# Ledger of designs, part 89: designed miniproteins, single chains, continued (2)

Each design is a single chain, and the fold is of that chain. pLDDT is the mean over its residues in the fold that is shown.

## One batch from the design tools (miniprotein)

Design m7072
Fold by ESMFold2-Fast:
Structure m7072 (fold): chain A 81 residues (1-81)
Amino acid sequence: SSWVEEAERLAEEYLEKMEELVRKKASKEELDKFLQEFEDAALRLYLDAVDAGVPEEVLREIVRIFRETSRKIEEMRRKAE
Protein backbone atom coordinates (compact mmCIF):
# COMPACT_ATOMS: atom_id res chain seq x y z
CA SER A 1 0.00 0.00 0.00
CA SER A 2 1.26 3.48 -0.91
CA TRP A 3 -0.06 4.68 2.48
CA VAL A 4 2.14 2.16 4.34
CA GLU A 5 5.11 3.19 2.16
CA GLU A 6 4.43 6.86 3.00
CA ALA A 7 4.23 6.03 6.73
CA GLU A 8 7.55 4.12 6.51
CA ARG A 9 9.15 7.02 4.60
CA LEU A 10 7.94 9.54 7.22
CA ALA A 11 9.21 7.30 10.04
CA GLU A 12 12.65 6.86 8.43
CA GLU A 13 12.96 10.61 7.80
CA TYR A 14 12.19 11.45 11.45
CA LEU A 15 14.49 8.72 12.81
CA GLU A 16 17.39 10.03 10.67
CA LYS A 17 16.72 13.61 11.78
CA MET A 18 16.54 12.51 15.43
CA GLU A 19 19.91 10.73 15.10
CA GLU A 20 21.35 13.96 13.66
CA LEU A 21 19.94 16.05 16.55
CA VAL A 22 21.41 13.62 19.12
CA ARG A 23 24.78 13.66 17.33
CA LYS A 24 24.78 17.48 17.42
CA LYS A 25 24.01 17.38 21.18
CA ALA A 26 20.63 19.08 20.82
CA SER A 27 19.03 20.18 24.12
CA LYS A 28 16.35 18.13 25.89
CA GLU A 29 13.86 20.88 24.95
CA GLU A 30 14.78 20.56 21.25
CA LEU A 31 14.45 16.76 21.38
CA ASP A 32 11.06 17.03 23.16
CA LYS A 33 9.82 19.50 20.51
CA PHE A 34 11.04 17.18 17.74
CA LEU A 35 9.17 14.22 19.25
CA GLN A 36 6.01 16.37 19.34
CA GLU A 37 6.57 17.38 15.69
CA PHE A 38 6.82 13.70 14.74
CA GLU A 39 3.64 12.83 16.67
CA ASP A 40 1.78 15.70 14.96
CA ALA A 41 2.98 14.61 11.49
CA ALA A 42 2.09 10.96 12.21
CA LEU A 43 -1.41 11.92 13.40
CA ARG A 44 -1.94 14.05 10.28
CA LEU A 45 -1.00 11.19 7.94
CA TYR A 46 -3.26 8.80 9.89
CA LEU A 47 -6.23 11.19 9.70
CA ASP A 48 -5.64 11.74 5.96
CA ALA A 49 -5.64 7.95 5.45
CA VAL A 50 -8.90 7.62 7.42
CA ASP A 51 -10.47 10.40 5.32
CA ALA A 52 -9.30 8.60 2.15
CA GLY A 53 -11.19 5.44 3.19
CA VAL A 54 -8.08 3.30 3.62
CA PRO A 55 -8.85 -0.31 4.77
CA GLU A 56 -8.66 -1.09 8.51
CA GLU A 57 -5.75 -3.53 8.03
CA VAL A 58 -3.68 -0.76 6.39
CA LEU A 59 -4.64 1.74 9.13
CA ARG A 60 -3.48 -0.79 11.77
CA GLU A 61 -0.12 -1.14 9.98
CA ILE A 62 0.30 2.67 9.86
CA VAL A 63 -0.41 2.87 13.61
CA ARG A 64 2.08 0.04 14.29
CA ILE A 65 4.82 1.81 12.29
CA PHE A 66 4.23 5.14 14.07
CA ARG A 67 4.02 3.60 17.56
CA GLU A 68 7.30 1.73 17.00
CA THR A 69 8.97 4.88 15.63
CA SER A 70 7.74 7.04 18.52
CA ARG A 71 9.15 4.48 20.97
CA LYS A 72 12.55 4.57 19.24
CA ILE A 73 12.64 8.39 19.24
CA GLU A 74 11.71 8.43 22.95
CA GLU A 75 14.50 5.90 23.72
CA MET A 76 17.05 8.01 21.82
CA ARG A 77 15.88 11.11 23.68
CA ARG A 78 16.24 9.41 27.10
CA LYS A 79 19.72 8.05 26.30
CA ALA A 80 20.94 11.43 24.98
CA GLU A 81 20.13 13.12 28.29
Scores: mean pLDDT 86

Design m7073
Fold by ESMFold2-Fast:
Structure m7073 (fold): chain A 98 residues (1-98)
Amino acid sequence: GSFVVGNIAGVASVAARTGDLELAERIAESIRNTLLDSGVSESTAEEIYRVMLEVGRLAAEGRVEEAAQLIVDYAEEHYPLVVDQARKLADDIVTEAK
């Protein structure tokens, strides 16, 4: 939960700060490979990878509040025990983009 949500937020933060979607996509791919190497299923790793790509794209486009909300929504659906962490990370990303 915390590892996944933290990494999704990290991709969004990099994309928001740099506008570099290619860098964000490379980070997302590296995280996906780490998940696979750690024994996470291909379907779960691919789902997390797609979420990272979507938040990265939104954040790189300057749609930082939408990227932040997607992180919270994903945590609420899949990792309810870390929703407070997701909300804090989302708030930090939006604040850093100002």
Scores: mean pLDDT 85

Design m7074
Fold by ESMFold2-Fast:
Structure m7074 (fold): chain A 90 residues (1-90)
Amino acid sequence: MLEEQIKKKLEEGIKEAEELIKEAESLPESEYKEPAIKKAQEALELYTKLKEELENGPSPLSKKEAEEILEKAEELLEEARRLLEKAKES
C-alpha cells in the first residue's frame, strides 16, 4: 500500500536525519560540518512536512508528488551523508 510504504520511508528518513545531525554536531569544526548539518536539516524538514500531510487524513497529494518529495529528501540526506564522511576525515 502506497501510504504504508511512504510512512515507513518517512520514519526511517526522519530517524536517519536526526542521528546524522547529532553525529555531525559532535564532530570538531571543519568546512564540511555546517554543510552536513544544513543538508540533513533540509531533508528532515521535507520528511516532516510530508509526514504531517499524510497524518492529517487522506492526503490530496498524488502518488507521484509524494514520491517526488521523498526522492528530493533522500537526495539531500545522501549529500549530508557524504559531507559527514568528509567531516569525519578532517
Scores: mean pLDDT 79

Design m7075
Fold by ESMFold2-Fast:
Structure m7075 (fold): chain A 88 residues (1-88)
Amino acid sequence: SDSQQIIDQMVDQFRRRMDGMSDDQKIQVSRVVQDDVISQIPSFSPSVQSQIQSQISQLNSNINNNDIDGMVSTTVNIQRITLQSNRS
């Protein structure tokens, strides 16, 4: 669908932007995205809340282990889930 194509383009653009950042910027952006999505949790459906909580747990693990590639991947996944939730 057109909505899925737009989401895919937005997620790809976000991933490219993150890949071009320094490690410090990747960490800062990941934390900002985490804080933003946590504030939005009550507005999501139970299914989306479960998906987001799983990704937040993974992101926290990646931050604690200084896994930069893992931080980027989980942050991109959070953005995809958030954008997909607006399709309904």
Scores: mean pLDDT 85

Design m7076
Fold by ESMFold2-Fast:
Structure m7076 (fold): chain A 60 residues (1-60)
Amino acid sequence: SALNEQGREILREVFEELAEKGKEVIASESDPEKLLKKLSELIAEAGQEFEARMRELKAS
């Protein structure tokens, strides 16, 4: 369905943004415990963004 295709594209975009942000955090944070916390926060933010964009898509 068109909704499924659009949802997959949103997920791809969110994943690509997460990957780029993750690379920057890995490059800048030398403390492994702080790195894990920052990466966990980025993953949570990515999930929230995906859910928000999917709600907008379904409302269209």
Scores: mean pLDDT 86

Design m7077
Fold by ESMFold2-Fast:
Structure m7077 (fold): chain A 72 residues (1-72)
Amino acid sequence: MSLKERLEKLAKERGLTLTEEALELLSKRTVGWSDEEIREIVEQLAELARMLGLTTVTAALARLIGLPEDKK
């Protein structure tokens, strides 16, 4: 719950709206992430949306960004 709220708040601060589907997708992928990592992903979404002239981030748009993976 708090993770979804944080994602929505960060997107709204950048003039963007996340759809419920995008929130579900992002919240599931960012479980256990730091606040800085979550901020970074929202910044990437904001930049992508701005380049496309969009104010709403859908799950499809969220899938266009790459999420960092830990490699050992």
Scores: mean pLDDT 74

Design m7078
Fold by ESMFold2-Fast:
Structure m7078 (fold): chain A 71 residues (1-71)
Amino acid sequence: MMLPEEVARLAGEVVFELLEKGILEISRSEAQTRLRKLAAERGVELSDEQVKAGADLAVFTLESIKNALEK
């Protein structure tokens, strides 16, 4: 079983890469695709539920950052 911290770490790396490119909005499906690709590059195996949870975390984190920057 993967530790919750590893899913959170990968979601954070997705958010960081998007922020570096100036991307503040993505769909959940785009987040899932990016998370799966990053996990594969790191040699990490994620379940479908872990990918879904990580994608949700990435999307919510980006929305929070976007809201902070727009105010």
Scores: mean pLDDT 79

Design m7079
Fold by ESMFold2-Fast:
Structure m7079 (fold): chain A 80 residues (1-80)
Amino acid sequence: MTVEDGEKLFAKGEELYKQGNLKEAAELYEKAGEIFKDVDPRKAREAYNQSAKAYRELGNYKKALEMYGKASELDTELVR
């Protein structure tokens, strides 16, 4: 998959999130994060944060914490 594939999944996730389709949005953001992880860690971090937010709104706090953890692992620019 390419960066463009990840960007399409992220954009679709945003539309689903706006429509209140939180579960599908969270899953698409998570998939976008996995694609970006190897090519653009900043975009991966953003995708995981959006996935975490959607899971939290669903009440799936365990999945939200897992996604925040993945985003935090990629945040090397704000260390101390």
Scores: mean pLDDT 80

Design m7080
Fold by ESMFold2-Fast:
Structure m7080 (fold): chain A 64 residues (1-64)
Amino acid sequence: SMKDKGEQYEQQGQEALKQGNTVEAARLYSQAAGAYYRAYRETGDLEYLKKAFEYGQKSAELLS
């Protein structure tokens, strides 16, 4: 599901950040944001919309 993909990308992004790979972490957080937004579109659950904004923001901040 898109929820499971969001969680997977979130975890991979956290691991990339622990390894010091900021660019890869930003890419993975962007993928997590997209997956969570699709989960929101499918379910109407506002918690997924919140996660989409959260990880999109984290991705942008890592690249600034």
Scores: mean pLDDT 89

Design m7081
Fold by ESMFold2-Fast:
Parts: sequence; C-alpha cells; structure tokens
Structure m7081 (fold): chain A 79 residues (1-79)
Amino acid sequence: SAEVEELLRLLRERRYEEAARLLARLSKTMSDEELAEVVQRIAEEGGRRLSPETALLVARYLRTLSLEERAQALRNMTA
C-alpha cells in the first residue's frame, strides 16, 4: 500500500506526530489483522521482529490511544 510506505517514510524521518495521524486514518479502514501486519513492518523499522500474535495485541492497544500517546508509542517502537 502506498499509504503504508508513506507511514514508514514518516517514521524513518522521525515525523511521529504525522505518522500517528496517518496511522489513525489507516486503522479506521483496516481490520485488526491488517493493522497487525502494519505493526510488524513498523517494528522492523526499529530493528524488532514481532510474532503475529504480539503484533495483533499491539494493533488493538494502538487503537485505544490518543494521537499524542500513539506518536509516543511509534517513537518507542522505532527508536
């Protein structure tokens, strides 16, 4: 997805607030399973590999966060 590639670009550029807004828009159109695949790719930008089960839990958790909390979570995942 072009939007997922844009999300990863924003994360590489450390533009966490913009990444959090884009992720919020994407998450409204995605299932938890689709969002978990995006979460796995985000974790890889931080040098981490998540199991599908862990990525699903993180995806569900990210849905509960404010934009500010989501930006901080993305920073923590990719720093």
Scores: mean pLDDT 89

Design m7082
Fold by ESMFold2-Fast:
Structure m7082 (fold): chain A 61 residues (1-61)
Amino acid sequence: LLEQTKKLAEEAVKLAKEKGVNPETVALLNKASALAGKSGPEGMKIFLEASQEIIKIQKAQ
């Protein structure tokens, strides 16, 4: 679970950096959020860090 949460969060951030915040980015982040809840505090930390990064990218676009 933690590994999958990290992978989805990293893919969401990478996609947002390359193409901006779009529906694919949001879908990946939502999947990461669902897995983060099951992964415990470490998963939630990964999700929150990815969410903050994506918010910064969205604010810049």
Scores: mean pLDDT 76

Design m7083
Fold by ESMFold2-Fast:
Structure m7083 (fold): chain A 88 residues (1-88)
Amino acid sequence: ERLEEIKELAEEAEEAGMGPYGVVLTLLSTPEEEREKDFEAWREEIKRNKELRKKAEEKNPEIVERSKPYEEKALELLRKKAEELFKE
């Protein structure tokens, strides 16, 4: 569940032209209680960046398609991390 939010954040960060690693690293470095605040802060920044990116993307919509392969690789890393976390 929380891992799904991290995955979603990573995707949105990538689309906004940010890096997914920074988001994941920050969440891992912060205590569980503070992580909820970080989730909100990151989502807010990503949303604002998406609006900015949206304007630029309207000129070249192909940018989204180009980012897909990189996004998939980042998500795969997050899935492996989640798998380790739930390892018996």
Scores: mean pLDDT 65

Design m7084
Fold by ESMFold2-Fast:
Structure m7084 (fold): chain A 81 residues (1-81)
Amino acid sequence: EEEEKEKLEKEIKELERKAATKFSAAAIYEAGATASEIAAERNPENRERFLKEAEENRRLAEEFREEAKRLEEELKELKEK
């Protein structure tokens, strides 16, 4: 029983670390998207390029948020057992 608890605690910690990493990545890409949007406003000649970069960064941020959400759901299930 004690060994099973230790294994579960290790699994929980690993999933928490993975979820935190995914949330951090999402935040970084969100910041990148915002920076590109500001660059588009300040540089009309390159607006199209910066808006495409912003869109790509927002897409990546959404992917990382979805991955983090799945990991959080797995964490909730493990903690409820």
Scores: mean pLDDT 83

Design m7085
Fold by ESMFold2-Fast:
Structure m7085 (fold): chain A 67 residues (1-67)
Amino acid sequence: PTKVIVLRLPEGADLLAAAKEEAEKLGLKVVDETEPFEVTLNGEVVRAASVIALDKDGNKVLIVALE
C-alpha cells in the first residue's frame, strides 16, 4: 500500500517546496511532482501540491501539501 503524508501549511506558503523538503528530510527520492492545484475540502477551496517519492526499497510515498 502507498503511504500518504499530508502537510498543512499557512496561507501563501510554497507548497511544492515544503513537500520536497519533507521528502528530503525523510530520506526519500522525489520522482514526480505536480504544479500547484486546487482541491475542495468540506466546501472550502484550498491550494495543494503533491510529490511522489520512493523509499529505499522502491515503495511509493505520496506527499500532499495543503494551504
Scores: mean pLDDT 80

Design m7086
Fold by ESMFold2-Fast:
Structure m7086 (fold): chain A 66 residues (1-66)
Amino acid sequence: SNREAARKSGEAAAKAGAAGDPAAAMSGGHQTRLNGAEVGGRKAELGGKAGDAAAGAEGFQMASNE
């Protein structure tokens, strides 16, 4: 369950990056730059979605490789 969800989320993020969607990634980064000092709260809401997907994929991929 969690394994599949983590892998799926990470795969979607990797697929978007490989497909050449830097604009979507920059969108999150641009918001973080605007918030600057408020990165703690706002980054968690905006960057958390992308970061969570990447973190999940890393964990599952490592388990898959042993």
Scores: mean pLDDT 48

Design m7087
Fold by ESMFold2-Fast:
Structure m7087 (fold): chain A 77 residues (1-77)
Amino acid sequence: MEEKKEELIKRAKELIDQLQRDIDAGTATPEQIQQRLAEINKILEELKKLGVDPETIAELEKRRQAVAERVQARLDA
């Protein structure tokens, strides 16, 4: 059970970091961005279900929100 929590946390961080890089490089399509944000959301919901501490979840949600805001800024440019 603990291993699954650690794997999901790591995956969420890696997906967020990859999405940030793809947005910065201009390589991600809007559809790909939406799909990856949805995947990150699904992982965050699974982490909540598994009882991961609220501080870790809040940090990941904050990082995801920062990426979403960066996407919005790019669409407005």
Scores: mean pLDDT 79

Design m7088
Fold by ESMFold2-Fast:
Structure m7088 (fold): chain A 110 residues (1-110)
Amino acid sequence: SPLEKAKELVDKIIEVMDKTAQEMIELAKNGASKEEIEEVFEKGKKEIEKLLEELRPYFQSLSKEDQEELRNYIIEHMDRIIEATKDEYVKELLEKLKKFVEEKLDEMLA
């Protein structure tokens, strides 16, 4: 069903978010340059963008209630990652990623 497919894609998006955050946090702990951290961020952002575009037709076919539940699920997960992040620069990049995801999801609702 469209809802089952949307949930599968949302789970993949969350997996990429977690992996990207963990890789950036580990790089920061090991004293990596901002450029190295930004490369991980850009790679993760591009992968998330591709998954969001795959999600688009399924998401748009859902009820408004299911759309809101999945949107909130993704955003609340991002908020938890951001809250758990201690490194200020990684936190800033994760907040930029959250804004990007919110803008893409809101575009799908318009």
Scores: mean pLDDT 91

Design m7089
Fold by ESMFold2-Fast:
Structure m7089 (fold): chain A 68 residues (1-68)
Amino acid sequence: SMEEIREKTSELFKEAMEEAKKLNLPEEIQNELMRRLLAASREALETGDLEKMREEMERFLKEAKEKG
């Protein structure tokens, strides 16, 4: 349902931002992550597909972790 998708996008967003905070990412990088997640969450809510949002989040955090 749309409610389940909304809940999952909110959950992924919170998890990603909490991970970014734990990694002490620079503010510029945290802002970039936030912009990408907001765009991906909008797409997920429109399409009902969370996979792109999840992949974008995991890829971004992995790259940030490797650089930190």
Scores: mean pLDDT 78

Design m7090
Fold by ESMFold2-Fast:
Structure m7090 (fold): chain A 69 residues (1-69)
Amino acid sequence: KKEELEHARKLGELADKAVIEMSDTVDSENAEKANKELSEIFEEFEKTKDFEKAEKKIDEYFEKVKKEK
């Protein structure tokens, strides 16, 4: 039960990070692609529970988006 709570907390932290990055970097041209990428990252996190890997993937994706602006 405590492990499930910690996983939920980390999922929340990743979601907050994704919302902030989406707000700062995503426009209508790349919103669909960003949503798809985030969905895949979150699905992988639910299966692996590897917070560091999920966080790095979010960071790498939004660094690429920022370079395209």
Scores: mean pLDDT 75

Design m7091
Fold by ESMFold2-Fast:
Structure m7091 (fold): chain A 85 residues (1-85)
Amino acid sequence: DDQFDLELMDRLAEEAGKIDPEMSDRLRAARDKALASKDESKKASILTAGMIDLVGRALDAGDEELIERINRIVREARREREELQ
């Protein structure tokens, strides 16, 4: 669900940006790149790559607070998705 992935990216950009502004910029760039794609498969791949980059950067930095915040946002968004389905 592209709408769900885009909303998740926006939430992560807002929250991660409070700890790492560069991460916010990277997430917004990934979102914009995905929105520019006319191929649904490419759009999903770009969004997934953006999420992997976010998680990888947080893990490499060893930032426990950022990792915990990412996990919380993902869990909340996943719960909302299940309620809509």
Scores: mean pLDDT 73

Design m7092
Fold by ESMFold2-Fast:
Structure m7092 (fold): chain A 94 residues (1-94)
Amino acid sequence: MKMVFEFPTREEAEQAAEGIRKLAELDGRKIEISLEGNTLTVEGELTEIFANEKWIEGGTTLGEDGYVASLPTRIWGKEGPVVELPPAEARAAP
């Protein structure tokens, strides 16, 4: 499964990448993260992380065979929100 997020700034994308990496580490999952400018791409076994955890608020996925990005409004870390963004539209990738 692949998720793509587009952020207003590179710094917010970097914070989101670190947050998602920490979530996967806590869940014992392997994911691949790539960051290009303001665009964050996450690949791997994400469904269980994002469906069952309260770690990402406002983010969605389509399913394991597709990839869809929603700009998350908030990404929760173990100590609270890691990234908190204004509401934004979903970004779909082919």
Scores: mean pLDDT 52

Design m7093
Fold by ESMFold2-Fast:
Structure m7093 (fold): chain A 86 residues (1-86)
Amino acid sequence: MEEILKLSLERAREATKKYGKTLTAEQVAELIIEVVEEFTGKRISKETALRRVRELMDLIGRKTLTAEEAAMVIAYVVNEEVEKLK
């Protein structure tokens, strides 16, 4: 878990340096796909990642996410995918 959160935060911070102070659902979904692949060796579909990101963003009432918010969303979804493989 701690390692997933650390990598998620690094990837989210790097993305905000490229795209600006906040990330869109589509940008966060792409980061989730990359982090899931790093931890599981499996690539989830963009449709699956984007659906989960949109569900979580709706739940927290955000249209875009800061690096820290994106890192939490990424870590949560990545952990769900890792737990499915146990």
Scores: mean pLDDT 82

Design m7094
Fold by ESMFold2-Fast:
Structure m7094 (fold): chain A 62 residues (1-62)
Amino acid sequence: SEAEKTKLEIKLLFHQIVLDTEKFLKERAIKQGNKKLAEQLEKSIKQTQKHIEDLKKQIKKL
């Protein structure tokens, strides 16, 4: 449905903003020499990327 597609597109936009924020914070952590924080952020980035890919697959099926 159109409403369901719009809901998924909004979720996709939200996760894309989260991904960009996490990438920015990871770069900052690397620059500051905080390896532990950078590794934690890398794990979060991979999880967010997986959510984005799943949402894109759901949108394609509508």
Scores: mean pLDDT 88

Design m7095
Fold by ESMFold2-Fast:
Structure m7095 (fold): chain A 80 residues (1-80)
Amino acid sequence: AKEIEERAEKILEEVRKLAEEYPDNEDFKLQLEKMEKLVKMLKEKLKKGDIEEAKELLDQMEDGLKKLKKYAEELKQLEE
């Protein structure tokens, strides 16, 4: 349970850092808002003992972070 919450918070922090690097990019802002909502839902599921549902939310967050990181790398390549 605690490991799931800690991983979710780490993912949220990584998304925040990406949004700070690209403050005028709407996609990063929308993804940050989505991740904040997912973390809140995940923590609520853990409080209720819905561990499987919390894991599903964590998987969604990890997929979103991977896609966002790929997008950020593509943006960096275009700036060179």
Scores: mean pLDDT 81

Design m7096
Fold by ESMFold2-Fast:
Structure m7096 (fold): chain A 70 residues (1-70)
Amino acid sequence: GSASNAAASGEVLRLLEQGDVEGALRAAEGARKGGGLSPEDGDAIISALRQGDVEGARAAARRALERAQG
């Protein structure tokens, strides 16, 4: 649900703010498989991180968090 998506998105964003790109990727992949992240938001975050696009990953995580709150 939206609460799970908010928690997962917030955790990914927190890890990226700390510079833990590897931890952020693991958290996003785990949440995507467990249903904590929506397919669209999870795939966007994971794709950006796998490409080394940390800025794109932060933007995607913020968008996911905003959607979960709206």
Scores: mean pLDDT 81

Design m7097
Fold by ESMFold2-Fast:
Structure m7097 (fold): chain A 69 residues (1-69)
Amino acid sequence: SSELLQQQLQLELQKKLEEDIKKALEASDLFGLSYNYYRKAIENKDDPELTKKLLELAEKYENEAIKLV
């Protein structure tokens, strides 16, 4: 039955959507963490060594988030 195949396809699409939403939420958390490190870098702009380390952390979490989307 083509109807059973359509139901199976719909279930697979729903599962994929749920998995994509879960990854998007995880990526959102990592982007938020990255953004917080960028903010800290701006707040500490007069400390170039600290700013460099904060930017490295921001980039790390941004790259981890990008891999999930």
Scores: mean pLDDT 88

Design m7098
Fold by ESMFold2-Fast:
Structure m7098 (fold): chain A 94 residues (1-94)
Amino acid sequence: SRKEIFEKLKKMSDENLLKAAELVAEVVESDPAMPEALKRHVLSVVQFLKESDLSKEEKFEILDMVLALIAGVNPEVGERIFKALEEFLKETPL
C-alpha cells in the first residue's frame, strides 16, 4: 500500500498535496515518541512547502524525503502516518 500511497500523492493537486503534508506534520507534532527537534524540522519543511513556488513534483519529492526520515527514526510513527495518509486519500480527490 505504500507504493499505491506514493503514486496517488504524485497525482494530487498542489492544494491536496499540501493538505497531505499538513496531515503528516499534525501526526508528528501530536506524537510523544518523536524528538522535539524532528517535530520542529517537519513543521518547518511543511511551512516551507506551503510558502514556496516549487513545482508539485519537487514538493512531492521533499515530502517523500521527510516521510523516509520519520520512518527511519521511528517506524511505528511512520506506520501511523501511512495509515493516516491512506484514510486521507480515500476521502480526498486526486
Scores: mean pLDDT 84

Design m7099
Fold by ESMFold2-Fast:
Structure m7099 (fold): chain A 68 residues (1-68)
Amino acid sequence: MMTVERVEVRRDANGVLEVTVTYSDGTVRVLQIPEEDAERVVDFLLKQRPGDGEVEAIAQAVRELLRK
């Protein structure tokens, strides 16, 4: 069963958040979210997929970076 192993969020030079999701099988998926839209995007994803572990992990990582 593939599960989310790690979520990494990085701010690039253009104000875009690069979200890297690593799965237990070594698969990597990258999402690019404008920092100005990040809170709206994570709120939308949480409403669309309530209780989804991948979405919750992404939302947590993005919000932690935005707090810093």
Scores: mean pLDDT 77

Design m7100
Fold by ESMFold2-Fast:
Structure m7100 (fold): chain A 73 residues (1-73)
Amino acid sequence: MSKDVARLIGLVLRAIGYLEEGDMEGAIETVKEAADFLVEKGLITPEQAEEIRELAKTDPLEAVRKLIRLANA
C-alpha cells in the first residue's frame, strides 16, 4: 500500500512538474502512465482509466485531480 501510494504521488508530482514547465505532452503522457499504473494495481477500472486518458488530452490538470480522487476512493 504505502509503496504504491508513493509511486502514485511521484507520478502526480512529475505531471505537475511538466505542467509548470509548459510541457503539455510530458504531462499528458505521465497522466496516462499513472492511469495505467492504477489499473495494474486494481485501484481503478479500465473504463475509469480511459476517461482519465481522454480528459488528459484536453485538461491534464483536471485529469490529475480525477486520478487523486479515484485513487483515494
Scores: mean pLDDT 80

Design m7101
Fold by ESMFold2-Fast:
Formats: structure tokens, sequence, C-alpha cells
Structure m7101 (fold): chain A 80 residues (1-80)
């Protein structure tokens, strides 16, 4: 249980940091943001292994939406 809560907290913090880097239009920080986002997704995947199947599917869908949003923001910055 402690590992679950810690991984959720760490994944959220890494995701927030990655999002702030790309949200503020820091194109030079895109490689750093991609690395932080990758680490956040890895921690979320560890957490999903501990969830019931129905909640796992809902969480996977939510992560996919977040991933798409992040990738669209990165693509917009890379075009400028």
Amino acid sequence: EAAFAENVSRAGALYKEAWELVRNGNAEKVPEAKELFKKAVALYNEVMGLLPDEKKKQTEHAIELVKKEFEERVAALEKE
C-alpha cells in the first residue's frame, strides 16, 4: 500500500513537472520534459498492476488521453 501511494505521488509530480516545461513554451526543455513524462508513465504502469481489471482499463484510458495531449503539445513546440 505504501509503495502504491508513493508511486502515484511521484508519477503525479513528474507528470506535472513535464507539463509545466512544455506548457510554458520552453522548446529547449522538450527533451527534459519527454524524459520526465517517460518516468511518470513508467510509475503509473507499476501502479496499474495493483488495480482491479475494471479500474485498470479506466486508468489506462486516462493515461492514453494524457499521453496524447502531451505529444500534441510537444509536436506544436517542435513545429515553431
Scores: mean pLDDT 75

Design m7102
Fold by ESMFold2-Fast:
Structure m7102 (fold): chain A 94 residues (1-94)
Amino acid sequence: SERARIDAEVEARLAEAQEEVDKVRATSEPEEARRYMARQMAELAEWAAELYEALDPELAALLREVAEIYREAAETGDYEAAAARLKALGERWE
């Protein structure tokens, strides 16, 4: 299934990004690490949204919301608000 293939690729990239987030956080100033990682997550979510757009437009729209939340966090530095919004989206996506 094309969807299963894309799901596996996106899941692997998300896991890799999370590992890198933990590494950067351990070696950098907290604020700079959060900003850098937020930008990385925004790019990843936008890339994934493009892959899903034709197959699952609802998931693509959700991923674009995730990308926007991370992009705003990178610009404003409000990572607590971003975390709360991401948690709410995750709970809504059942």
Scores: mean pLDDT 80

Design m7103
Fold by ESMFold2-Fast:
Structure m7103 (fold): chain A 82 residues (1-82)
Amino acid sequence: MKPTLDEFLANLREELAKQGRELTPEVEAAARSLYDELKDLHPLEILTKFSSLVPPELRDLYEAFLEAYFKAHGWPVPKPLP
C-alpha cells in the first residue's frame, strides 16, 4: 500500500525532532511537492531522482526527507556513502 501524505509528514516530523528542528511551513511545502513528484514514480526512479527533488536550501534536511519517505513505504533506508 502506498503511504499517504499524512504518513510521510508524520514521519518527517519525527526525523526533524531527532535533530531539534520543527516542521516549518517551508519544509512542509517542500515535503508536499516531493510527495506529489514521487507518488507516481517507479521505485528505481525514486532512488535516482530523490536527491534532485529536494530543494537546495533544504539539503541539510535531505536525510530526514529520505528516511521519512522510505520508512513510510517500509523500505530500507539507503546508507550515505562513506
Scores: mean pLDDT 72

Design m7104
Fold by ESMFold2-Fast:
Structure m7104 (fold): chain A 92 residues (1-92)
Amino acid sequence: LAEELRKQSETYRKLSDIVSTLSDEDAANAALIQSGVELAIAENFEKRGDLKTAEVHRKTSELLRDAAASGSAEKAAAALREGSKRYEELAE
């Protein structure tokens, strides 16, 4: 689990870098899609009884959804970096 969370953290850092180069519209759409993916993962962990891991995915989904609603590439990139940090902290 810790290694998977570290890989997810690295992926989010890379996504943040990519999203920062996009238009506000494309960045918001990317954040919204990723929010949906995180919510689906959270629901699957909840069904399996892993509430702790589910909570991190749920919080990340909410963060990305809020960033998407802002309509800002800068905020979308920042939300992905925050997600990266949260996954790093969970991996400890």
Scores: mean pLDDT 82

Design m7105
Fold by ESMFold2-Fast:
Structure m7105 (fold): chain A 72 residues (1-72)
Amino acid sequence: SVAEKLIAELEAARTAVQADTSLAPALRAQLVQILTDAIRSIREKAAAGDEAGAVKVARETVGELQALMAQS
């Protein structure tokens, strides 16, 4: 499903962020938290059959990550 693909993509992104020693520890922690919360939310939406809601969470998460990185 689209939600399963989004979860896999965000889990890969979270693993990459956790391994990235070039990121400031505070920024790394914030990015990991945002990704962890998004993965949980997408799983909840998928379990409820709300695929449109899962896509919306993924889109909003990408926007939040972009805004945070632009401020760093």
Scores: mean pLDDT 85

Design m7106
Fold by ESMFold2-Fast:
Structure m7106 (fold): chain A 75 residues (1-75)
Amino acid sequence: MEEAIFGPLREAERLFQQSLLEPDREKRIALLQEAIRILQELLDFAKRHLPQEYVEKFSKRLSEFESALREALAE
């Protein structure tokens, strides 16, 4: 059960951090899109199975990932 939450969270964070180091815009966009996809799935799980504090935490982090994607797309 812990790996169902923290495994995907670690992977999304890893992809996000990798995107910050990626000089190629198209690769950076792809990394951000995959990180967002994983975090969206995790947020949907949290809405059904976890306390509201996790929903709020994941929603805030998702907004940060989406902001980074918007910035990359605007380049």
Scores: mean pLDDT 84

Design m7107
Fold by ESMFold2-Fast:
Formats: structure tokens, C-alpha cells, sequence
Structure m7107 (fold): chain A 81 residues (1-81)
């Protein structure tokens, strides 16, 4: 599986034709701030396919981020009990 980088994300968003250049930069900044680079490219493709605009896409990425955080916290809790 291909891991997401800034360059791969930019290419994916450009090839989708769904966003203008300013929206692409906004998404790249959001992914960086969420610490999501290095995640599977397929997760971003799935989020993109389920999004009609940039706000929905960012919201879908936040859901993925929140799921990973919860899984990490659950793993830590098992180690304490």
C-alpha cells in the first residue's frame, strides 16, 4: 500500500478535478496539522469519493484521525489494566 505524502496528496487532488488550487493548499495544510501524512493512500481516496466539497473532505479526514486516536488510547488502556 502506498503511504500518503504531500506530493502524492497534491497529485490525487489535482487529478480528482473537484478542487481549485487554493482548496488543494487548504487540504494539504489540514492533513499536515492533523498529522495524517504516512497513512494509506486508499483512506484519502475513500474520503475523497465520499465528499462533494472541501469542507466535507476535511470533515471525513478528521473522522479518520479521531478513529486512529481512539484506537491508540484503547491500546494504552489495555496495558494499564
Amino acid sequence: SIKMTKQILKKLLEESGKFNSEEIELVIEAVGKLGMFGRPKSEFENALNNSSNVDEFIDNLKILHDQEMQETLDLIKVGIN
Scores: mean pLDDT 83

